# Designed miniproteins, single chains, continued (3), part 26

Each design is a single chain, and the fold is of that chain. pLDDT is the mean over its residues in the fold that is shown.

## One batch from the design tools (miniprotein)

Design m8877
Fold by ESMFold2-Fast:
Structure m8877 (fold): chain A 65 residues (1-65)
Amino acid sequence: MTKTYTYDTTVTVNSSVSLTAAGELVSEERLTLTVKVTVEAESDLEANEKISQAIADAIAAAEAA
């Protein structure tokens, strides 16, 4: 029987900090990605594989943007 699996996580995929020559903080930019993945799978093993791939794809897409 196919079962629905949901995984929810927040990942920091990119960050940068801008400083002046004097070391004063001008800006801090962090890219966080909240990933919520819902998959249908026949087993926990299949679900874990699908969830891991979806998270990896989401991180790669966010870093490319």
Scores: mean pLDDT 68

Design m8878
Fold by ESMFold2-Fast:
Structure m8878 (fold): chain A 78 residues (1-78)
Amino acid sequence: MDKVLADIRRFARSVAASLEAAGHADEARAVLEAADRSIREYSNDPSKAVSRVVGAVIREIGRLLDRGLDPPSRLVPL
């Protein structure tokens, strides 16, 4: 259980770091805030926490794509 929450927190931090490096500091902050909130709220339901964090990441990346901005390369597995 703790490992899943640690893994999703690391994922969110990696996404936020990539967004910040690309100049999207507001989106990076939004991802980190959403991740911390979801992990705290659903600490006893890791699958729900993961779903909420992934949903927040998709929403922020969707906003960047809608503005014609490229997503961070680290999120594209090729």
Scores: mean pLDDT 74

Design m8879
Fold by ESMFold2-Fast:
Formats: C-alpha cells, sequence, structure tokens
Structure m8879 (fold): chain A 58 residues (1-58)
C-alpha cells in the first residue's frame, strides 16, 4: 500500500515526518514516522490525514 504526500499537508506535518509534497511512502514507513513523530496509533493518524487530504492512497 502506497501513500502520496499532497499539497494540503501543513508545513508542520512535513517537518515532523521529514517528508515533502509529492513524496510516496509505504504504509509501513508512513506508520513508523507518524508513531515516532506524534506518539499516536498509526491507523488513527493515517485516517485523519486521509480525511484532511494531507495524504492520498495510490
Amino acid sequence: MLYRITENASEELLKKLGVKVGDVLTQEELAKRVEEAYGIPARLAIGLALAQGAIERI
């Protein structure tokens, strides 16, 4: 499963995850970065980011 970082991602999110707009990450890599950055369950964080349009599934 792959996710792309969209232009709707905040600068704070980009900085905390160490990513840039247009980056493509696996579900496992995105989950690890989110859990390390925010200390919340990856499933919830990914779901919220998808709902906000900050990431998209490809």
Scores: mean pLDDT 82

Design m8880
Fold by ESMFold2-Fast:
Structure m8880 (fold): chain A 71 residues (1-71)
Amino acid sequence: SEAEEMAKRMAESAGKDGGVEVEVEVTEEEIIFTAKSKKTGKEGRARVPREEATPESLGLAVAGAVARAHA
């Protein structure tokens, strides 16, 4: 799936600069990003329905997960 491959690349990119570890879980219904702060261990999560998966929605979800991990 192009959406799955894109999500994995976005997670890898976010992990390089954010001081976070970002993981992607792909289910039949949704794509889940889980970001974990390397400093605090706090986790942030964001979900995108697979039918709504676009570059914009996936990018916003990754950013949201990272922001929640840093909050």
Scores: mean pLDDT 81

Design m8881
Fold by ESMFold2-Fast:
Structure m8881 (fold): chain A 68 residues (1-68)
Amino acid sequence: SVEEEAEEFIEKIKAGELSQGEILEKITELANRKAPAEIMEKILKTLEEKKAPQGLIDYAREAVEGAK
């Protein structure tokens, strides 16, 4: 499910297992699949907590707004 894939994605972000390009690609995939705003907000929060580059944080924020 989208929820299970998002949870796995969040854990990989926390573990530092993903490149910036992989993170952006997965956010794009989830947005195209109409993932709920709640899931997108959890991804955004995780990126902020891990101090991801501002460009990724901004992209995730746009994905949250698009999911509302």
Scores: mean pLDDT 86

Design m8882
Fold by ESMFold2-Fast:
Structure m8882 (fold): chain A 60 residues (1-60)
Amino acid sequence: DKEEKIKKLTEEAKEHNEKSNKLEAEMQASGKFSRELFEKSVEHSILAIKYIVEKLALEK
């Protein structure tokens, strides 16, 4: 149902946002830039935004 879909989208967004933040924190802590880690962080951030937008559309 709608509530279950919203919950799933919220969980997906949270997971991707946490992965993005973790990768960013790892790069910051090491003081070394990694193209691969940066690209993965950006990809997770974009996915988190997509899931948040979908969730908001369902919530109105």
Scores: mean pLDDT 79

Design m8883
Fold by ESMFold2-Fast:
Structure m8883 (fold): chain A 65 residues (1-65)
Amino acid sequence: GAEAIEALHEAFGRNPKTEEKGKTASAEDALAVAQGHLDNGKRGTMDEETTKRAEEAYEKAKEAL
């Protein structure tokens, strides 16, 4: 749902107020984005704090499925 997508945007520093939530990505698209960020964190290209936020966003997006 929209709540999981909002959590994803907040975790990555995006403000959901700037975008129309009803017309943003689906929960599956949010999961795909979060998975990409987790993969980057695993390879060491991201800070641990960013990786942690991506993990939290992934869990919220997964709950929307």
Scores: mean pLDDT 60

Design m8884
Fold by ESMFold2-Fast:
Structure m8884 (fold): chain A 74 residues (1-74)
Amino acid sequence: SEMEKLREYNLFLDRLHAEAEEMLAAGVPEEEIARRMVERIVEFLKSLGIPVSPLMREQIERSVRDIIRGMRAR
């Protein structure tokens, strides 16, 4: 169901968020972390049969960069 897909996606995002914080603490460059997060999100959505439009990808890229910048500012 759509609700089950949304729940699975949110759990996946929580795990990516934790992994991104670990990578940032380890000194991995922000741009590399952002690239990896975007790629993993896109592949996860594809695995669920959810189409990723160019607009959706741009939104994911912006959200990921904003999150990482927030982490770095702490």
Scores: mean pLDDT 80

Design m8885
Fold by ESMFold2-Fast:
Structure m8885 (fold): chain A 102 residues (1-102)
Amino acid sequence: MEKAEKLAIEGAKAAVEGNYDEAATLFREASQYAKEAGHDEVSAALEGAANALRFASTLTDKEAQKRVIALALESAADVMEKYFPKAAKALREGAEKIRKEI
């Protein structure tokens, strides 16, 4: 399994557990490995997810926070599906779990 895919799966797990800063760090690391592998669109999507997680951590409304996180995971999964299908699945399943908590 590619390092980018493994780190993205770990990031999705951290996001589901509410560890948004850890999830952002893992997605940023995954973005760097994806870029090194030549997957620039995946790299941009993962960096976008990391930025959304950092932004969501500043929100006081927990429902709004969870909606932002779920949308970020879903958006990144759509870009990742072609190259990292296991990570895309983990991000979509993570988003679904987070949405059920709203």
Scores: mean pLDDT 87

Design m8886
Fold by ESMFold2-Fast:
Order: structure tokens, then C-alpha cells, then sequence
Structure m8886 (fold): chain A 69 residues (1-69)
């Protein structure tokens, strides 16, 4: 039913945002710990790919890496 499809879509959206948030949080921790910049960029890209809502946070992480280069 349309209601079941809507619930499934909302669950998938929440799971995608949770994954993206996790990837971005890990990227920020790696920056703070002086970790591998390439790993940080890969995590930012993964977060953005998981959900478009993560794009501003992913862009901010990438900007931090660029500013330190």
C-alpha cells in the first residue's frame, strides 16, 4: 500500500541520514586527531553520498582539509 511504501521510504531516509552523520562525525574526529586527509575526504564523500541533507556538513569538512593543506 502507499502507506507501507511511505513508511519504508521514511525508514530508509532515517537510516541513510544516520549513516551519513556517522561518517561525518568520524571525519571530524580524524581531523581533530591529525589523521589521514584522504581518509577524511573519503568519509565526507561517503556521508554526502548517503544523504543529500549531509552535503553542508560534508562541504565544511572538505573545506577544513583544504585550509590545512
Amino acid sequence: SAMEAAREAEKARREAVAKGSGDINFAQKLIADGGDPQKVLDLADAGEAASPIMKPQADAVKAQVAAQA
Scores: mean pLDDT 84

Design m8887
Fold by ESMFold2-Fast:
Structure m8887 (fold): chain A 68 residues (1-68)
Amino acid sequence: AREPIPGGNPSSEELPAEEEAEYRARNLALARELGLSESDLAALASLRGGQARAATKALEAFLAARRA
């Protein structure tokens, strides 16, 4: 279907299924490196589209700050 309104908000942006799956996988890997709980991992695995991408950026920033 063709969409008349493009998604421009990071938290509601639609991503291709392949990109979304990559961000989910990366979120789980980053969360394990940060030592997050299984509940947090489950919550991250449920994120979709722009929310999954935003979570990846936030987790990477936290990891970088912890290493400094």
Scores: mean pLDDT 72

Design m8888
Fold by ESMFold2-Fast:
Structure m8888 (fold): chain A 87 residues (1-87)
Amino acid sequence: SAAGKEETEKLLQEIDTLATQVELARWFLRQGLLTREDAIAIVRRLLAEMERLYEELKKNPETSEEELKHAEALLEEVRAILAELEA
């Protein structure tokens, strides 16, 4: 349905926005404008929200395989970023 497609587009846009915020936190950390501890806290919070949105995306039957793979790739990238920060 059109409503289902609009929901998918909104969820994907929100996931993309959160991934952008992760990159922004990394940039501030690199510039010395954010502590490592604060960066870890921010990335953990953003990842948790991205995972919640991804579960909603999976529940929507209008979500395509390509859209799910896009969201999965972003989640994997953010998990890798968190792992590097915690190492």
Scores: mean pLDDT 89

Design m8889
Fold by ESMFold2-Fast:
Structure m8889 (fold): chain A 81 residues (1-81)
Amino acid sequence: MHARELLEAARAGDEEALRRAARRLAEELARIAEEKLGVTGIDVERLAERIAAEARRLAAAGRLDDLAAALEEEERVKREL
């Protein structure tokens, strides 16, 4: 459940935890894209940095609930297919 780790790190302002959570989420998303969609060559480091930057932006704006809702909807869709 890497999404929760990302949200908690962003709320805490823990930059090391945020980068670690973003990396784990990026690796999970890249694996899913490769296994289910056949998409290869995903730059995991670039994706992780983009995830971390967006989480920081939403935390600063007080909009982490928007990110949480989006991540919950994605998990629901994946479960239902």
Scores: mean pLDDT 73

Design m8890
Fold by ESMFold2-Fast:
Structure m8890 (fold): chain A 75 residues (1-75)
Amino acid sequence: DDDEYRRQVQQQLDDSRRLAQEAADTLRAGGDPEEVARRIEAQGHPDLAESLRRLAREHGPEGAAEALEQSVREV
């Protein structure tokens, strides 16, 4: 059923957007990127967690927060 598939995709997208925004807010408040990434991974979003770890390695916590906020706006 296309409606079931659409609902699952929409739920995953909504969850990813919410988690990305929460992660960005936490990082801007001085949260540890690795701790935030572990929480996201534990919630079933390992790809988002790995993206966060990569962004934090390349751009630092503030740059990672900015990139996550940009991703939320583009979705």
Scores: mean pLDDT 77

Design m8891
Fold by ESMFold2-Fast:
Structure m8891 (fold): chain A 87 residues (1-87)
Amino acid sequence: SLDERREAVLLEAELTVLYMLGHVLITDPNATVAEIQQVIDKMQEQLDKMKEFLAKTTDPEVRSRLEAEIKRGQEYIAEYQQYIDSM
């Protein structure tokens, strides 16, 4: 439905903002482990919301987009966690 597509766009937009913040932090030599961890935690919360929405969604286009974004978010969380582990 249009409402499902609108919700998917908003969830994707929120996750994208978190990716941008994470990238800024990992390129900043003054960024703290705590600041990077806060972004990881927020990304995990956003992925949990997206997974819950995916479980309720029947629109195949929305399902495909959510699955791709969840996978991407998991990859960024892993990348940022590896960066923290190297600090």
Scores: mean pLDDT 87

Design m8892
Fold by ESMFold2-Fast:
Structure m8892 (fold): chain A 91 residues (1-91)
Amino acid sequence: MYEAVIEQVHGGKKTVLRLRARSVEELTAMLQLALTITFKGHAAKIRIEVEGPLEEARRANEEIAEAVKSLIPNAEATFHPDGSMEITIKE
């Protein structure tokens, strides 16, 4: 299972969206749609969690980070020791 939690604070309003998917491809598609439609390229923080071995999680996170950066070039990815990833989008 793949999970993404997108958190945005914009104009004093907090918006949180949780996405779950069975594949990297599905989660990537859902993330791209959410970033385009719901968050509209504004500053946001995305946390990605992958169930499975650390090596698999790392590869999945690298693929997801590349996909997000292709849509939002200024996105910055941070890989955590627990296999989770955080992507920060700044204005």
Scores: mean pLDDT 78

Design m8893
Fold by ESMFold2-Fast:
Structure m8893 (fold): chain A 84 residues (1-84)
Amino acid sequence: MEEILQAYDELLKAADAGDVETMREAADRLIELMEQNADEVKELGTLLSVVLGLLAAAYDFLGRKDIAEVLRETARRIIKIGDA
């Protein structure tokens, strides 16, 4: 659980810094950790995906389309874990 929240925090910090490469690395780690704990994180995954979707919309509105794209992709990947 703490590792998942840490990876999520790293993703958000990279987004704030505009570091798309670090975002991709943090997102991949987050997805890997969530896949390993899929049954335990279903409700948390839903919450995280909603927050990432809202942040993606905010970055998109600010013209930061590259950041928004990574956040949207990550949110979709989280939803697919919950649907599996």
Scores: mean pLDDT 82

Design m8894
Fold by ESMFold2-Fast:
Structure m8894 (fold): chain A 68 residues (1-68)
Amino acid sequence: PPKLSEEELEELRKVLEEEGLSEETINRVIDLARQGRYDQAGALLLAHGAERAAAKLSELVRRAEERA
């Protein structure tokens, strides 16, 4: 899977914080994204109702694919 940059992971973190997710959930999502487990990260976001963050993750993955 494409690798997200640290800047992209920070951009994702800001959206997660804006959607009111707990620090524990934010860290889990970022960890999954670092591992390239985007399906699991997206599923976790949707389970928490973080639709905007899930959309942001998809956008960042597409950007990373364009770089690969």
Scores: mean pLDDT 84

Design m8895
Fold by ESMFold2-Fast:
Structure m8895 (fold): chain A 61 residues (1-61)
Amino acid sequence: SPQMIQQLEESIRQVEEHIRELEQQIAQETDPKERAKLQVIRGLHRVALETEKRLLERLQE
């Protein structure tokens, strides 16, 4: 549906923005343990992003 496509596009944009913010935090983090935690969180968001992009592709055919 057009609304579902729009919702996924909005969600994708928000997740991409969150990933960019996490990358800034990682770049400035000097504690290796804290940096590793942020990298795990970024990885989870990247998986979510790819899942939503794959769903969007299927809806757009």
Scores: mean pLDDT 88

Design m8896
Fold by ESMFold2-Fast:
Structure m8896 (fold): chain A 110 residues (1-110)
Amino acid sequence: MPTLKELIDELEKTPVENDVERALKLAQLILYAAVTLHPSIAERIYEKYLPKIKNPVLQRAVELVLRAALEGKYPLADKVIELLTDLVNGKISLEEFQKRLDELEAELAK
């Protein structure tokens, strides 16, 4: 298991051109912090690193991971991370990603 420091270091080394990869790494770090450390650490990480994500759809995905983790809905957070992984690997388009993200946001709002 990577340490918090290792996950932060990897995120900070990720180039600004790799917006999707940065969103994935930030989402993974947030979920790790919420589950393994404390929700307040996840919130601080989110606040510090979210402005470094340029695409507003990717910002919404990261926010959904934080919200799901704070509500104890870890399977939903995992689904968002899986969706980000599919986007990083070119398995889905950004348009399909946004549609699926909207469905997952509706699932959280139950």
Scores: mean pLDDT 82

Design m8897
Fold by ESMFold2-Fast:
Structure m8897 (fold): chain A 62 residues (1-62)
Amino acid sequence: SPAEEAIRAAVEAVRKAVEEGLDTQVTLDISGLTPEQREAVMRAAARAAREGLDERIKKLNE
């Protein structure tokens, strides 16, 4: 589905940004999605970003 494709793309883009050092701008294509699907994409992207940040913070504290 378009929502599933957008969620996958968002998570992949965030994962790449984390791998590249978190200084990369992430652009998401959410055109054609309902408001509920957009919220799902944004929540998935935020979760992936938070997980990457938490891992980076852990490394800084070691």
Scores: mean pLDDT 71

Design m8898
Fold by ESMFold2-Fast:
Structure m8898 (fold): chain A 80 residues (1-80)
Amino acid sequence: TDAEVRAVQQASLDDMKAELQKIADELGDQEVKDLGDQYVQASQQAFQYHEQGDEQGYQEATQKALEYKKKIDELVKKKK
């Protein structure tokens, strides 16, 4: 059901948030933490738009999430 899909999406977002918080804590990097929070929020927004059938909102939120992920990847790469 749609409710089951939403539950799986929420669990995925919760796991993603926990993993990003762990990485940020291990690195002691507030910027990684802030970007991780923004990535999770953008991903949640993308799921919301997708459920609503808002293709434009979905694309915009997905692009925003990818931008945050790229910044996180660059910061992590610079530290290792």
Scores: mean pLDDT 78

Design m8899
Fold by ESMFold2-Fast:
Structure m8899 (fold): chain A 109 residues (1-109)
Amino acid sequence: ARDMVVFAGEAAPHGSSRSAEGVAASGALLAEHLYETDPSVMERFEYPDFTRYELRLVREVDGVEVEVRLTVVELRGATDEQVEALRARFLERARARGWAGAVFARPAA
């Protein structure tokens, strides 16, 4: 077990109608922003075994408004099993909503 940081994001075209171009733009924007996520500008939620950070933003990509939701989870003493379970939960949530989803994890600095 080791301290781990899990970065999770979900994105979709903003509004009620979706296009293939809007879905593709959502996935590309999510991939770019997920690696550059800064917890210092996010809303912080503290729990005994982890800290969660959340941010919701809307960005324009090629004339399409995209809603992005970013979550960072700092896990204390995490197992690979716990990290994989958290990854699976984030990806399942995005899929169930029809949103683009991405998750990566790294050791805490």
Scores: mean pLDDT 77

Design m8900
Fold by ESMFold2-Fast:
Order: sequence, then C-alpha cells, then structure tokens
Structure m8900 (fold): chain A 80 residues (1-80)
Amino acid sequence: SKVEELRKEIERLEKELERLEEEFKKEITEELVERLDRISERAGELEREAIELGDKELARRAILIEARASLLLMKAFIEK
C-alpha cells in the first residue's frame, strides 16, 4: 500500500539522519551538508504525502526529520 511504502521511506530517512547526526559530531564536511539538505527536502515531500493520505503519525515523523535536519544545517552555517 502507499502508506506502507511511505512508512518504509520515512524509516530509511530516520536511520540515515541518525548516522549523519553522529558524523556531524566528528566533522562538518560539504558532503554531510549536501546529504542533510537532501534529507530535509525529501522529508518535506513525505510530510505532504502523509497529509494527503491522512496519516498523522507519518506526517509527524516526517516533520521531525525535516526539523532535525534543518537544525543541523543551521548549525553548520553558523559554525563556518
């Protein structure tokens, strides 16, 4: 189902973001910033899809991914 595909995509982004959060603590690279940007953009798309499907839980999870990625992007900008 579309909901199951969306859930799997959100789970993949959550795992990738956890890995990037650990990498961020060690070194802020251009590649890391590009990956965070991609995650933020994709999370925004998944949020819209979750809203269209009426799945509030998946929408909330997508919003949290976008917020966390955006916070790291802001920190990367300020630290440079």
Scores: mean pLDDT 88

Design m8901
Fold by ESMFold2-Fast:
Structure m8901 (fold): chain A 110 residues (1-110)
Amino acid sequence: SAEEEEQRRQLLELVEQARKAFEDFVAKKKAGKLTQADYDAFLALLDQIEAEAERIITDPELRDFLLDFISLGKSLATAIYNSTDQDDIDQLEALFESSVDGVREKIESW
């Protein structure tokens, strides 16, 4: 329906916002410039995206999938923030990028 198409578009915009914020977060970490304030701000952004997604989503399966995506994003950001190994950071970044692709496919096929 037109309503489902609009919901899909809005959810994809939220996923893109999370992807861009994560890209900036990782770039700051790799540059040695990531602060606790940057980390706190990123987690707060994911909380805002979660709340926005919950307002948009009417389907429980899609809702649970998106909540799992946000939870994974928080876990990966925490692991990156605490990491001192560039190879570990690269692997965690790749895991998040893979999860972005997965959530986009789930939204598009919904």
Scores: mean pLDDT 89

Design m8902
Fold by ESMFold2-Fast:
Structure m8902 (fold): chain A 88 residues (1-88)
Amino acid sequence: MEEPIVVYSEDAIDPITGEPALALVRPSLVPGAKVDPAVTHYYGVDALAEYLANTPEPRDPVSGAPLELDPLELGIVEGLERIKRALS
């Protein structure tokens, strides 16, 4: 089965901050690319959104793989932030 882009877990730790996160998301910022767990990993929605907003040439925080910004996928990250805030 296809792996989910989003995972909700109270026990999950965000690899970017080392803090617990309510929702984890796996970035895939290349248009039409498949999400590859070998080069992209799950991150806390808040930390990932902040990283993407403040980084002109974003890379996967764990693997260092280059990411291409896709407006639709940026919208997904923002949408997940809104969901996280509603659940908090």
Scores: mean pLDDT 57

Design m8903
Fold by ESMFold2-Fast:
Structure m8903 (fold): chain A 75 residues (1-75)
Amino acid sequence: LSPEMQKEIDDAFKAMARSVTKLALSRSPPSLQPLIKEAGDLLLQSIDAKSAGDFELARKLLEQSRELQRQVEES
């Protein structure tokens, strides 16, 4: 993958993450909104870390986002 192609993919994933987070927030009870927002923020940070070449940080942030998503599903 070229650097320009990688950036295009990363930008698309960030746009998708923002859109999904906004939809989830608008459709969720107030008690779950902080968790949804935090999960979305962590997902965006994970994409940024990956784009910067920090794959270890990206993986950790992604796992934290997925854990918060699991907590939302249990509610």
Scores: mean pLDDT 82

Design m8904
Fold by ESMFold2-Fast:
Structure m8904 (fold): chain A 55 residues (1-55)
Amino acid sequence: KIEELIEKNLELQRQFAEVVRNFRAGKISADDASAKLSELNSQIRKIVEEIQKLS
C-alpha cells in the first residue's frame, strides 16, 4: 500500500526531471513545460499527503 505510493511518487519525480531536461534542451515550449510541471507537482503533493495520512 505505502510501497505503491512511494513507487508512484518516484515515477512522477522522474517525469518531472524529464520535462525539465526537455525544456532545457529546447524540445518543449515554456508554456508546455509549465503546464506539465504544474500537473506533476499537483499529483506529487496528493501522493505525499496520502503517505502522511497513512504514517
Scores: mean pLDDT 83

Design m8905
Fold by ESMFold2-Fast:
Structure m8905 (fold): chain A 82 residues (1-82)
Amino acid sequence: SERAKQISLEALQTALDDLQKIANSNIDFSKALANPEAREKIVELLLEALERLKSVTDEEEAKKIAIETLKEIKEIAEESLK
């Protein structure tokens, strides 16, 4: 179980690196990802989304989870820039 968590965390770190590259074209997201508190909250949201996605077989449900997660990430990013 610890190994599975480690692999999931490595996958999330890869996802965060990809988000960082995309965020370099968006200053607000770049600044949010540079903030340790905002980054930690975003990681927690991504972990929750991954847990939800593990039980989903329908792509429409997966899309809803992704959209909801992105909305929450946007909220955290906007709050971190105030």
Scores: mean pLDDT 65

Design m8906
Fold by ESMFold2-Fast:
Structure m8906 (fold): chain A 61 residues (1-61)
Amino acid sequence: SSTDEEVAMLRTIRDRLEGLRDQLRAQLAAETDPSQKAYLQKQIDRLDTSIALVDAQIAAL
């Protein structure tokens, strides 16, 4: 069904966003520079927001 196709697409997007977030979290854990830590945290926060929006779209289907 179109709903199954939409869910599959959104889950693929979510998996990619989680992969990017995991990479940024690993970089943040290894980072010692405060400005770079702040930058990485902002990117992680943006990905958390994007993942939450995808989760909300899946839940609405």
Scores: mean pLDDT 91

Design m8907
Fold by ESMFold2-Fast:
Structure m8907 (fold): chain A 79 residues (1-79)
Amino acid sequence: ITLTVEIEAETRELAEEAARRIREWFAKAGLEVETRLEGNRLTVTVDAETPLQATSLAMAVLAVAEEVGAVAKRIRYEE
C-alpha cells in the first residue's frame, strides 16, 4: 500500500520544518519516507504493509502538520 499525504503550510519555512520533523520521526521508527517540497507544499509518500499501518502512518504525518499549523489537502491510499 502506498500512502500519499499532501500538506500545505503557511510558508516555505514551515513546510521545511514539517518535512524535517516527519523525516526524523520515520528515521527513529526505522521506516522509509519520501518527502517532496514545492514552495509551501509538502508531499509525503510512504509504503505500508497493511491498511492499519497506512492509517497509523497517515495519523503521524497529520499530527506533525497540526503542530506546524499546516493543512492536509489530500490523503491517498494506493495498492
Scores: mean pLDDT 84

Design m8908
Fold by ESMFold2-Fast:
Structure m8908 (fold): chain A 64 residues (1-64)
Amino acid sequence: SPLEEVLEEVIEWLRSRGQDALADHLRYLLEQGTPESLEEAKRIALRVGEMEGREDLVERVKKV
């Protein structure tokens, strides 16, 4: 899904930055697959995109 694709990209980016705990948390939320866990994952991904100035990432997350 588009959400899974953008979350995978965010997870990979976080690991490249040494943010393994946050990457693991996003993976956990994605694997749970509940509406609540996916909304939390989206909020985290939006924040990461905003902090890095990655507007394309922010737009992709908002549309999913």
Scores: mean pLDDT 83

Design m8909
Fold by ESMFold2-Fast:
Structure m8909 (fold): chain A 110 residues (1-110)
Amino acid sequence: MKKKIAMLGAGKGAIQGAKSAARTLKNRGEEFEVVVVDKDEEKAKKAAEELRKEGINATSTTDAEKAIKEADLVVVGEGEKEGIELALKEGVPVAILHSDGRIEGRHPKQ
């Protein structure tokens, strides 16, 4: 039951939303790991370090396609339309993180 989460984009809004989502999952007793995906390797690494400060098991990569295919859930900030479309095509549900900490769910059609 350990879940793999791919977080697309290392922007400040996405990081804040990911922290909120992680607190909710921990409060429910769910185990998960996060892979931070960004085209900028240094931004991805810094975001992963920030998530680790919240006690989240986080790593980083620049390979968005591989991270999405291996994920049980894709987490994105607002505006990551291509990442949302790819995740849904691969059959992976998406959680869209708003800058105010609100989470919007999108699911592949069954």
Scores: mean pLDDT 75

Design m8910
Fold by ESMFold2-Fast:
Structure m8910 (fold): chain A 83 residues (1-83)
Amino acid sequence: MEEEKKLEIEAYKAMAEAVGTYLRDRSEEGDRAVQEAIEKAKKSPKGDELVEALRRAREGTPEEQLALADEFNAKIVELENEL
């Protein structure tokens, strides 16, 4: 269980960073960060759900991307407090 939560935290951290980078700098580097976050999300217990959230971030408006990044950061804090 703890190992699964650590993988989930790692996935959320990668996703938050990728979305934040993509929002600030919508470049090829941002696209690579997002793709890497998808790979990490797929390895977490909530893989499909997280991958779907990240796809929405890529296709969403800047406001939606900001909201998703904030949500991911909130989930990281929540999960870290459960460890």
Scores: mean pLDDT 72

Design m8911
Fold by ESMFold2-Fast:
Parts: C-alpha cells; structure tokens; sequence
Structure m8911 (fold): chain A 113 residues (1-113)
C-alpha cells in the first residue's frame, strides 16, 4: 500500500512539473479523482483516503492559481505529491490504488497540455 502511494506521489509531482501551471492544475484534479475512486472502492478507509486526496488536490490547485510560471508549477507539484501520499496512507490499499490511478490521469493530461 505504501509503495503504491509513493508511486502515485512521484507521478503527481512529475506531471505537475512537466506541465507547468497547467500541469499542476491537471495533477491536482487527477489526485482528487483518485481520492474519490478510493472512496468508492473501500468503506470507511476509502472515504478517509478520498478526503486526504481532495485536500491535497485543493492545495495543488490553489498553489497553481496563486503563483505564476515555474513557482506555481513547483508549489503545485509539492501539494499534489502530498495529497497522493495522504490518500494512499490514510485509505490503505484502496486509497493507494485510487491515488495512483488519479496521478496517472493527471500525468497524461499534463503531457497533453
């Protein structure tokens, strides 16, 4: 579970950095979707993972909107990474899987931006 959470965090960070501000926003949205998926897959533990993912995604989005250029991308990447880790750790295996899927979706969206 923790290993999957670490993979999700790294993908979210890379997506945000690669896409600049747009990538940070996309990564944040991906982590939020992963958190929701974790909640759907699991019971109470999935719901905790979903909440952690949503908080991290909100942070990433806010950082991307507040900053400009490289500073926004860096702040968004850090927030997306923290959100993905939180979703994976708090949600257990279901949370980690959801965060990983969300991070992959965010990374793909960032690459297309």
Amino acid sequence: AEELAEEAAELAREAALAGGKAGAEAAGRGVARGGLRAGEAGGRNGAVGAAAGAIGAAGAYASARAGEGEEAARAGAEDAESGALGAGIAGGEAGARGALEGAREGAEEARRA
Scores: mean pLDDT 62

Design m8912
Fold by ESMFold2-Fast:
Structure m8912 (fold): chain A 69 residues (1-69)
Amino acid sequence: SVEEQLRLAKEREEIIARGEFPAPAEQSEERAKVLGEIASTLRRIGDAIDRGLATGEAPPPAEFGEPVV
């Protein structure tokens, strides 16, 4: 929730205030973006496989992480 995100932001501010300056927000943002892309790709692959199974088709070759749109 938004409240949980605010709590995490406060923890980051505390680390920065202590002079750590680890730039966790930038690293977390990039990693979250990559994870989002992976999750989206896996979701589409899973959906394509389910369609293949439902129609009796062979699984699509894009199951190796190529996004099918």
Scores: mean pLDDT 63

